# Designs tried in a protein design run: designed miniproteins, single chains. Part 90

Each design is a single chain, and the fold is of that chain. pLDDT is the mean over its residues in the fold that is shown.

## One batch from the design tools (miniprotein)

Design m3320
Fold by ESMFold2-Fast:
Structure m3320 (fold): chain A 55 residues (1-55)
Amino acid sequence: MYTTEEVIELAKKALESKDVDEAQKLTEEAIEGMEKNPEAGKEAQKYADELQKKR
């Protein structure tokens, strides 16, 4: 269902979103994608580390 690109895209949208509710929804979808596709989870994890370095 979720490709690596889709999971990364969801993580990016969650980070870029200024709406807390939208960011939460996108984050949940990204987590679901990582659970269904472990390879995507590894790629998304690198992106998540970058996200945590932002303000």
Scores: mean pLDDT 70

Design m3321
Fold by ESMFold2-Fast:
Structure m3321 (fold): chain A 88 residues (1-88)
Amino acid sequence: SLLAQIEALRAEEAALRAAGISSLEELMAYLGIKTVDEAVEWARERADLAIKGSQYLLGYEFSEEEKKKIEELVKKEIEELRKEVEKL
């Protein structure tokens, strides 16, 4: 269920914080991510869950214009993540 996916995301965030991860390389090693494409996919899945979770908590869906703006912001962040992973 969506709620179970949100709870899993929160548990992962808590685990990352507790592990004292301070770099992208350490994060990838902790998650078992070995490629740029895997890192990008992981980040996109987390962004999608965060958006769905926000809509669930607010009790409504974002408008198509709001979704487009959010997608543009997410795309920009994912592109920056890709560049940082490619440097490793």
Scores: mean pLDDT 74

Design m3322
Fold by ESMFold2-Fast:
Structure m3322 (fold): chain A 63 residues (1-63)
Amino acid sequence: MKMEKEIEASLYVASGAIYERFKDYEKAAEYYEKAARLYEEIGELELAKELRARAEEARRKAA
């Protein structure tokens, strides 16, 4: 259960990074937020905080 969410979160981080590279910052922010939620659910609060900050930065670039 915990490992499955960790793998899913890692895939969302990778998707966010891919969209960020293609300058699709809105989708990058969405995937970083999805990853942050999963890390928060498994108790990885610092990783969740970092990913939420990265999502916010991506949203700023989209606006």
Scores: mean pLDDT 83

Design m3323
Fold by ESMFold2-Fast:
Order: structure tokens, then C-alpha cells, then sequence
Structure m3323 (fold): chain A 65 residues (1-65)
């Protein structure tokens, strides 16, 4: 069911965005990067460079993916 898959994705995006105070767009991007096989270091670098997060904040987000 495509609608169910989309709802689960939106739930994961919303949960991550709400917990860490990042945009839904940012949450969607890092979830997609993880799904596509990006390393934790690559995702952390993206969060630091694009959203100005500290390395410690980025590590917490990546650990929760």
C-alpha cells in the first residue's frame, strides 16, 4: 500500500524534525541519505554544513536514524 508507506515516511520525518528542531526538508533529506547507503559521517557533515549544527548535535540525530 503506497499510501501507508508514504504515511510511515511522513511520520518518521515529522518525528525527527520535532525532536531535533530541524526542518522537515532536512529530516527528509537525511532519512533518504541513510536509505541510499550514505555513511553516518556523510550525514553528519551534511547537517553541520547545511544547517549549522554542532558535531555533537549531528551525532545525536544520526544515532536516531
Amino acid sequence: DQALIERIREYEIDKLAEKYGISKEGAEKIIEMKREGASDEEIKKFLVEEYGLSEEEAEKIVADL
Scores: mean pLDDT 79

Design m3324
Fold by ESMFold2-Fast:
Structure m3324 (fold): chain A 96 residues (1-96)
Amino acid sequence: RALELAREAERLAEEATRLALEAMRAAEAGDVERARELLEKAEELIRRAEELLREAERVADLSDPEERRALLRAGVTLGVAKIAYGVAKLILRKAE
């Protein structure tokens, strides 16, 4: 169901944000190898979250307030994950 897909997308996006922030800290500490591994994992989670959110959007009943809220939460969380990933990637690039 759309609600379950959106909630799973949110969960993956939250984990991607956590990994991206950890990658940022690793890059700042000079651990380029660890930062690279963490960013690779974050990128995969972002891709999976995007796929799940796209499927949730396709099957969602937008007249249902619960489904609408879940889609909004997933979308916002995914946006945050992409921003965190982008910033961490820039910091890693400068550390290399």
Scores: mean pLDDT 87

Design m3325
Fold by ESMFold2-Fast:
Structure m3325 (fold): chain A 67 residues (1-67)
Amino acid sequence: SKEGRAKAAETAKNEYSKILQDKADEYLKRAEEGVDPEKNLELAKKYIDEQKKVIEDFTKRAEEAKK
């Protein structure tokens, strides 16, 4: 069903976004604590960028599903 597909997509987006956010937060914390700050900042940025991409992809798919 359309509702089932939308719910599955929303759940997957939320779970994956949460994983990416948790990873970004972990690397940001390490950088703030002075543990290899440049490397940890780069890793945090990578996960933040991936999270944005996931959200954008979900939004595009949701708009297509409204047809």
Scores: mean pLDDT 79

Design m3326
Fold by ESMFold2-Fast:
Structure m3326 (fold): chain A 68 residues (1-68)
Amino acid sequence: MEEFITDEEREKVREAVQKIAEEKGLPVTDEMIEAALRALSAYKRDRPDQPLTDEEIEEIARAVVAQQ
């Protein structure tokens, strides 16, 4: 997965998932974080040379948290 995702993008996704889960009163799980990283990886597959915006990262995290 590292071939498409920077450490900065991984950290931002992790932080966004934690923030949104806390706002909803939900526990942060490893499964939730893994699902978000998997979604991020799939999103980057079509755009390997383009960095994701903070808004795109938050949208991915929000979608994953909403499924919990």
Scores: mean pLDDT 74

Design m3327
Fold by ESMFold2-Fast:
Order: structure tokens, then C-alpha cells, then sequence
Structure m3327 (fold): chain A 70 residues (1-70)
């Protein structure tokens, strides 16, 4: 199911952010964007992670996941 796959990638991205592994979080955010078809919030999350802004990245990940909701 598309949403379940998106949910798993979102959870992995959030966990990587909490662990301070922003490079790993970027990879999961990319996969989330591919699954959801949402480039806007996925790109925003990736930019926030590159800028070291975990809070903004988590907000963007949440919005990208919402785009995958049935």
C-alpha cells in the first residue's frame, strides 16, 4: 500500500533527524517524495536538512506524508 510505504519512510526520516543523521534523513525524504509524488515538500525537507534545521525538516516530512494519504 502506497501510504504504508510512505509512512515507513517518513518514520525513518524523523528517526534519522532525532539521531542527528541528516544525510540518512535526506535519503528517506527523497524516497518519501518519490512514493507520495510530492516534490514541493520533499524538496523543502531536503533543503532544511542541508541547512541543519531539523524542526523545519520534520514539518516538511509531515506535509509530504499527508500528500500520500488516501
Amino acid sequence: ERFEEARREALRAVQAIKDGNYEEAIEHAKRLGEISGDTEYAEKAIKALKDGNGREAMEAVSKALQAAEP
Scores: mean pLDDT 80

Design m3328
Fold by ESMFold2-Fast:
Structure m3328 (fold): chain A 61 residues (1-61)
Amino acid sequence: MMEEAAKYVVDTLSDEEMLSAAKTAIASGKLDLAEALGKEAEKKGKTKTSKKIFDMVEQAK
């Protein structure tokens, strides 16, 4: 119960950190790193976060 709630909160915070990391990677010209981060988000089932990361990469090309 509480353990599941804590894990869910941590996963939610991780999404915001993943988006911030992707933005930093793109700003630094590291598009491959941003794409890898999007792929990891997809593996975790975070479809919205993954889509936003891939959209940002496409806009930066």
Scores: mean pLDDT 68

Design m3329
Fold by ESMFold2-Fast:
Structure m3329 (fold): chain A 118 residues (1-118)
Amino acid sequence: SVAEELVEALEEAKELVKEADISEEDKERIVELLDRAKEAVRRGDYEAAVRALLEAAELVKRAVPDPEVARHLVAALEALAGAAEAAARGDDATARGLVAFARRELEEARAALEARKA
């Protein structure tokens, strides 16, 4: 289902945030917002999921110092917010397309993060 695909992408985003070079306080805040988005999706509250995802994206813009990691992670979170909006309207095709886009952006964020560890 679209909800299951959204939850899986949110878990991937949480994993990346935990590995990112940011303060523990900022990691905890972003992870809490992603968990709120995940629970909102599970209960069908897509409006709450959108709000949490956009707040998470804003924190990532401020907290993540690597501009490539930040850009890709923000793009992924904003795409997941768009997917939740599409799901709220019953537009499953658009929602799935945006989840696929978000997952690709998360892969690019991970690649940028791993390149910085070398």
Scores: mean pLDDT 88

Design m3330
Fold by ESMFold2-Fast:
Structure m3330 (fold): chain A 97 residues (1-97)
Amino acid sequence: MREEALERLLEIVRRLAEKNPDLSPMEIGIVEGAVYLAIERGDIEELKSILKNYLKASDEVIEKFVELVRAIHAGAPEEEIQRLLDELEKLVDKEME
């Protein structure tokens, strides 16, 4: 379900935020808000900028995150969303090692 995919994306945001200990709760809220707005409105370029500036994640993780959000916005099948989510989580796990 879309709500489950959103919760998993927000959990990924929180995991990546742990890599930047200077990131405030307010700034994490900005990132979470940008994810929500990108899913609703399709404003992917703004989301990409916010992810890069706040989370300090690799370009590979950011591009996969954006691809997943774009798929959710477009109403892609649940199987595609789950595949992209699994791919993103694997990239995040590798970066957190």
Scores: mean pLDDT 81

Design m3331
Fold by ESMFold2-Fast:
Structure m3331 (fold): chain A 65 residues (1-65)
Amino acid sequence: LEEIEKLIAKYPNPTARAFLLALARQIQILDPSKVPEAKEILEKEEDPLVALDKLHKLLIEILRK
């Protein structure tokens, strides 16, 4: 999670950072194999709302199993 926290730190909005961190933690708890995909999303996306949408879709995919 340290790497994910560093990636999230680039986003200026503290509320968006809190939600992104919460989603990344949920993904790690529910399916640790999806953490690399979550990391890739955070590395590529500069817009925190786009990152949030993509992480949320990843979480929904995990929950739909």
Scores: mean pLDDT 81

Design m3332
Fold by ESMFold2-Fast:
Structure m3332 (fold): chain A 59 residues (1-59)
Amino acid sequence: MELSEEQREKLIALVRELAARAPELSDAERRAIADEVGVSVAELRAALHELTASGELNL
């Protein structure tokens, strides 16, 4: 999976904003983020896993 730098930055910003309001992302929120970033839900899930594993996202 290849996210552009802009897609990666948008994803991190959106997830951090939502995580500040709720401890877990709902399926509807994940779909909304995927649509906004321009990726599939499966690609979003893979990106979130990689970002969490790398420590760029702490959820």
Scores: mean pLDDT 70

Design m3333
Fold by ESMFold2-Fast:
Structure m3333 (fold): chain A 68 residues (1-68)
Amino acid sequence: MLSPDEANLLAAGAIAYGLEGREELARRLLDKLVESGWLSEEQARAALEAAMAGDAEAAGRYLKQGLG
């Protein structure tokens, strides 16, 4: 199970990759957060969509809802 620090690091990486248009890499990090129970599949999808649209703030809000 991922620690809170590990989960936050993966979340930050997913936002960064999403903003750069690296969808596959962002999705891999989000999938790990879903598998470990930190995010729902819906939260991960919303965060990826926001990051890919260039909205880092919205992506961060979706991720923070799961991570605290």
Scores: mean pLDDT 81

Design m3334
Fold by ESMFold2-Fast:
Structure m3334 (fold): chain A 62 residues (1-62)
Amino acid sequence: DEAFLKAVEAAKLINEGLKKAGIDAEVSLVDPTTVKVTPKKPLSEEEKKKVEEIMAEAYKKA
């Protein structure tokens, strides 16, 4: 399923982007087509914005 493969690729890109940005969060699939990011610590306003940017870029590239 192409949608599932895109979600898996997006999850991988999100995980890589979060590590590069120094954000400690768990990346998982909540269903076969939806990626969820769960922070391990409370995020600052700037970190929340960075997570949103990383997710948007990952979905564009996947």
Scores: mean pLDDT 77

Design m3335
Fold by ESMFold2-Fast:
Structure m3335 (fold): chain A 103 residues (1-103)
Amino acid sequence: AVTQASSVSVSEGGSVTLTATDTSSLPILRVNWYKQKPGEEPELISYNGKRANTSSRYSSSVSGKTATLTISNLELSDSATYFQQFLTEDGWHWGSGTTLTVS
């Protein structure tokens, strides 16, 4: 299982750190972060601590069972649902998603 906050609200120009924790006893082998805007397909933004897009505003890390995604200099276009995907020996597990609102 993967736990994430259901929603977070932050001001434009600020920064936010999104976290997701895998509650299983299994080691985390890989971590991916996805961004999904309403009506759009999910976009891979980070894989195993590396950026999938060209934006320097994204930073990701893993510590123990917790993965973090930090977004700096927030833009209104960052408003989306962010999903995390963990790979363990039991396969890939999805978080429930965190909805980010930038205003």
Scores: mean pLDDT 76

Design m3336
Fold by ESMFold2-Fast:
Structure m3336 (fold): chain A 86 residues (1-86)
Amino acid sequence: SEKREKAIEELKRAIKLLEPLKDNPKVAKAIELLKKAIKALEEGKLEEAIKYIAEAIRLLSEVDSPEAQKALAEALAALEAAEEAL
């Protein structure tokens, strides 16, 4: 699915933006959740992926940094793409 592949690429971009911030426990947990979301998308488990993305978004919304805000935007775009793939 084009929408599923788009979501995977958006999540990969979010993870890349977050890696320098992983000393923050909320960021580290968000990275773990986004990696689980990518695996779920690759396995066609759309509902599971959406839950992981939503939880990562919740955690990232509590992090006040420009890189976290950009990653949040990528994760929101990935959420929309994953929902459209349903």
Scores: mean pLDDT 89

Design m3337
Fold by ESMFold2-Fast:
Structure m3337 (fold): chain A 60 residues (1-60)
Amino acid sequence: NARQAELDALGELALEVRKIVEDYRAGKITREEMLKRIKELLDKHGLPFPAGLFEAPEAA
């Protein structure tokens, strides 16, 4: 049961990420907005936002 819910959540996350990326490619949103929305989706699904995965500024 738990694994099914996790798979469903991951599938929904993948579809939402695809939509966000498509909006960015179509010029509807900025790169910054795309990253923000992805972070919000990860938070919504209880997943940590991995620092550095999206080449975030490290120094300052």
Scores: mean pLDDT 68

Design m3338
Fold by ESMFold2-Fast:
Structure m3338 (fold): chain A 63 residues (1-63)
Amino acid sequence: SLKEEMLRLIGEILRLIGEKFDLELRYKRGEISQEEYDKQMAELDKQIAELLARMRALSAQLD
């Protein structure tokens, strides 16, 4: 169902947000370079944006 798909997408977005927090902690600890941090953060933001776009498309199908 559209509702179940929406909840699944929300779960995926929350998981990716958690990965962003982990990435920030690794950067603050000096475990990765700023260039690697910026690159990986951009990849995560891209994935979140794609999931948000899918949610928006699903919402447009609801009455």
Scores: mean pLDDT 86

Design m3339
Fold by ESMFold2-Fast:
Structure m3339 (fold): chain A 75 residues (1-75)
Amino acid sequence: MTAEEVFEKGKEYALQGIAALAAGDYEKAIEYFEKAIEYYKEVIEKYPDSKYVEEAKRLIEEAKAAIELAKKKLA
């Protein structure tokens, strides 16, 4: 798997998370954003010289914020 392919999978899960969040499926949104973070971390750890590293870092922080929002909605 290339840096681009790993990054693309992360973005696919993040988009599913956004869709679940918009639908009020907060538990499912958390699952998708956690999967997105796993793929973005793989980009940073295994492909540190790739052009995707800085965007992956930013998207991890955005996904973490979305998870916290979803958790507050479930509480």
Scores: mean pLDDT 89

Design m3340
Fold by ESMFold2-Fast:
Structure m3340 (fold): chain A 66 residues (1-66)
Amino acid sequence: SVEEEVLRRYRARQARGERVTPFDVLKELAEKIGNEEALKLIDEARKATPEQRRDLFRKAQEILDS
């Protein structure tokens, strides 16, 4: 799943000492796929409240998994 891939990539980059967030990893994946809808949700999530951020992040992952 996209969620598992994002976490795997995030952990690998963290192990290399790179300062990234799971949002950065998801955004890079969405850009590589070219899914503009997912990218918009990720951008909205960055500006949202913590609760809304979680839901928006999940929706972006679901779109990429579809």
Scores: mean pLDDT 79

Design m3341
Fold by ESMFold2-Fast:
Structure m3341 (fold): chain A 98 residues (1-98)
Amino acid sequence: SVATLRAFAEEFRRLLDEFVARVENASPEEIKALAAELKERVRRLAAEYGLSEELTDTLVAIVDDFLSRLLAGVPVEEAREHAESQLDAAVAYYEARA
């Protein structure tokens, strides 16, 4: 449902907030480990909310894009804006298909 998807998006944003707080002083290896942990948490959360595997893979890809930007030296705030834009696009796409 649209309400379920929006509730998931709010929890996903909370996970991103926690990730950003941990990443600001982290080494590249620590960032990779934190991103792997975040992807596992996103998959568990998506399963708890009953999201499709297709949508779950889209959401995990947002984390991979965020990681790639951070490893390329993109500022955390700019990388976060890209992640939020991708989340909003994914939510809008799946709301339109509901």
Scores: mean pLDDT 85

Design m3342
Fold by ESMFold2-Fast:
Structure m3342 (fold): chain A 60 residues (1-60)
Amino acid sequence: MSPIVKTFEAYLERLKKFSQEDREHGVADLRIAAESALKQGLISQEEYDEIMKRIDELVA
């Protein structure tokens, strides 16, 4: 697992402790960051899909 993916996972865990409003804002920022990382080749498509799945599970 790349250091970048570990950073996204750590941030996802922190978002669970935020208020719903702050969590929704953080989720939006995280989606943009993940898309940017994928476009720049910093993460794989598989890693991107996993991050997005975890984000969706967090806000469900």
Scores: mean pLDDT 79

Design m3343
Fold by ESMFold2-Fast:
Structure m3343 (fold): chain A 61 residues (1-61)
Amino acid sequence: MVPDPELVKAVLYHMMGVIAEKYGDKEEAAKWYRIAADHYERAGLTEQAEEMRKKAEELEK
């Protein structure tokens, strides 16, 4: 069975956010976390989407 493409995209953008945050690019990290949240929500993972939105909000302050 092929993985849900929305879940794959969510994981990729989530990783981009983690990398950006690690290198101090908070604005870039927030952008990637918001994109990841949208894809998690489309994949039916509403709780993970909310976690990503919360991370983005904390980074944007």
Scores: mean pLDDT 82

Design m3344
Fold by ESMFold2-Fast:
Structure m3344 (fold): chain A 75 residues (1-75)
Amino acid sequence: SREQLEIDVLVALADMYLGLAKNALRQGKYDEAEEMVKKAIELIDEASAAGAPQEVVDRLRKEANELLKEIEKKK
């Protein structure tokens, strides 16, 4: 369905932004990493609202929160 495609795209984009955030963090670009995690969180919230499985949402939120905690320690 169109809804399933929307969920899949939102999840894929969230994973992409979390990956970009990890790369920025490795490069010492802490402000860029934080902005990318925030974008991922917005996409995760949209995926959740669209009906993404709770297990997927929980996994992505955990990864985002762990990244934010690591970024905060480096700032």
Scores: mean pLDDT 88

Design m3345
Fold by ESMFold2-Fast:
Structure m3345 (fold): chain A 65 residues (1-65)
Amino acid sequence: MPISDDEVTLSLGLALVGLGDSLYSQGKTEEAIEALRRAAELLEPVDPELAAEVRARAEALEAEA
């Protein structure tokens, strides 16, 4: 099956969201924020609505740190 660049970017972005969630669950809030911010940047060109949601989540965590 052909994998598009957008599909690869989406997969990487979702993997970074998962990493951010895992880091936050471990109490590594600063690392979680960095992972979520990178995920939002990667997702913006392929899924801007999801990117905005992930960015808002990172901003909420930054406000708590």
Scores: mean pLDDT 80

Design m3346
Fold by ESMFold2-Fast:
Parts: structure tokens; C-alpha cells; sequence
Structure m3346 (fold): chain A 60 residues (1-60)
């Protein structure tokens, strides 16, 4: 869930980033979307940046 991903970021920021990058590279859009939404909730990126990142992942 998004809340679990936010918790993971707070406990292991490097692991969070690694999993997000892996999901993007592997084309796992479901997992990538969860991590992007968690990043917005954690205050790392804006909702506008999140929407742009998701669109880019969907087109690649």
C-alpha cells in the first residue's frame, strides 16, 4: 500500500529509491505508481511531478 511505501521511505530511503527504480526499469507500472504516490505523500515530489513521471513510465 501507499502508506507502507511511505513507512519504508522513512526507515530505508535507499531501499525505497532502489525499489522505485527497479519497478521503472522492469516496466512494473503498478509498483512504480505506488512508489510515486508515496513520494508525493512523503513530500519528496509535487503531485504535478508525480503525474508527469507516471505518464513518462506509461509511454516507455
Amino acid sequence: SVDEAVRRYKEDPEGFEREAVRAYIEGDLETFRLYVEAAVKAGLITPEQAERNIRLAEEE
Scores: mean pLDDT 78

Design m3347
Fold by ESMFold2-Fast:
Structure m3347 (fold): chain A 79 residues (1-79)
Amino acid sequence: GKSFVELIEKSVEETIKEAEELVKEGKIEEAILELEIALGLLRIALGVAKLAGDEEEAEALEKLIERVDKKIEEFRKKL
């Protein structure tokens, strides 16, 4: 439900903040790896939501995936 999506959103936000801190430390490749791991987990969660027919949760997860993917692309441009 919404509470589960909110928990995932909060976890993604924390991961992005940690990755941004790694970039500030010059650890850009490590930051990208952390986000790629999170992206992989989000894609698994999306697959589960789609199989369960949870369209609202699937849509929320797709938006989070796009946000993380965009952040990875931004960091790759700094390499």
Scores: mean pLDDT 86

Design m3348
Fold by ESMFold2-Fast:
Structure m3348 (fold): chain A 56 residues (1-56)
Amino acid sequence: HMEEVRQRMEEIAREINKLREEKSKATPEQQAKLDEKIRTLRAEFDELSLEYQKLA
């Protein structure tokens, strides 16, 4: 359902924003871990975005 896809995209966007804020306050070693997690979430968001575009 488009509603479920949009909801998950919204959740991922909020999580990415949260991680970016954490990264600005993190130590260099923690920044590397946060970058990896942000990268993973961005990939998931991109996949959902493509799915949403196919539905719309």
Scores: mean pLDDT 81

Design m3349
Fold by ESMFold2-Fast:
Structure m3349 (fold): chain A 116 residues (1-116)
Amino acid sequence: KPSLYYQLVKLAKERNIPIYRLSTELADPGDTFLAEELEEYAKKEGVEITEVDEIPEAKTLLVIGSEEVYEYVKKKHKGKVLLYDPVTGKVKGPVDRPFSEVIDEVDAILIAHRPL
């Protein structure tokens, strides 16, 4: 799990894919934990995570979080929304795909945390 997050941050840096952190009451403690883990790796790689109160505009958003956050983003966002499952390491879709096959389609990454 931690090594996959580190690889994800590195790939985002190499491809200039922005990482956004959404403050939302829909985020569970697991979402917050995942966001904090990603933030540690981003800091080590010199990647800035941008805090947002609104879902960012992108053609294809990759959500890293709970199904509840994913459904909320999917309902509100006009573009394509993908869900990354950190348990399987795959992106959820009609057929689940490895993250490495999907990264070229991703314009932005979204993680979620509860407001503090």
Scores: mean pLDDT 76

Design m3350
Fold by ESMFold2-Fast:
Structure m3350 (fold): chain A 86 residues (1-86)
Amino acid sequence: MVNQPELAVMSAAETAAFKALMTQAGKAAQTNQEEFVKLVKEIAELLRARGASEEMIKEIAEGMIGSLLLNGKITEEQAEELKKKL
């Protein structure tokens, strides 16, 4: 039951891939929130395949939503709905 996730570190290539996915998610959030949810779920599945805990996956997903909110791309209400759909 005890395990140490190794996702605290990411390579430059992995970071670049996540930035690209966040860019697509940001565009989707402005036009279609369902596509944004799909993208975040795909990221979560990739992280689970890497051995990430559910807590780490949630933190990363919330970080993406928080980044979109800080950049003014979504409202607080939209951010709350997206968190519920994840």
Scores: mean pLDDT 69

Design m3352
Fold by ESMFold2-Fast:
Structure m3352 (fold): chain A 75 residues (1-75)
Amino acid sequence: RKPVVVDPAADPRYLAGLEALAAGDLEAARAAFGAVLREQPGYAPALRLLGEVFDAEGQPEAAAPLYELAKAFNP
């Protein structure tokens, strides 16, 4: 069995989010990073990448708080 604490960079959902973002599938990327953040809301790389997805979708007002949270967890 895997440990209770998991590195989000090794999480299949985080990897799926990176692949979706690289392919331009913003819906899949948002869903994948959102799922990672449900398990570990302080994971700064996922917060930043989710912010980039919202910016790419034309929602900078939704992206701004995600970038601020990412800075708070990884200055």
Scores: mean pLDDT 74

Design m3354
Fold by ESMFold2-Fast:
Parts: structure tokens; C-alpha cells; sequence
Structure m3354 (fold): chain A 80 residues (1-80)
């Protein structure tokens, strides 16, 4: 089978993972901004900050994992 098709498949999978990671990071940034605003307006600023940070940590971990998988797929595609 033509390696070009295998390369295209790997690149498409990598792009999808990268797009998902990007969206996860964007959601995290929006949550961070909203969390800052809520914390500034609230007496519970530390609790809001901690909850926001926990969610950000989870989103960052997911995004990082998706990016790493995408990079591995891109490397395989490059070798094809």
C-alpha cells in the first residue's frame, strides 16, 4: 500500500489531537480569567482560586498528553 496514505492518516490523527489539546487549553484560559474575576469580587477568593487551579491542572495535563501523542504521530508521519 502507498505510504503516502499512511502518512496522511497519521497526520490527520495528529491534527485532531492537537486541535483537541488547543481547545482544552483555551477552555482552561477562559476558566482562569473567570476565576480571577470571581475571586476579586468574592470573600472566598482563595477557595475560588484553588478550585480554578485544580481544573486548570487537569486541563493542562490532558492538553499536554494530547500534544505528546500528536507529536509522536507527526514523527511517524515524517518518517513515512
Amino acid sequence: KEKEEEKKKLEEEAKKLEEEAKKVLEEGKKLAEEGKELAEKSENSKEIGEETQKKLDELNAKASELYKKALELRKKAEEL
Scores: mean pLDDT 79

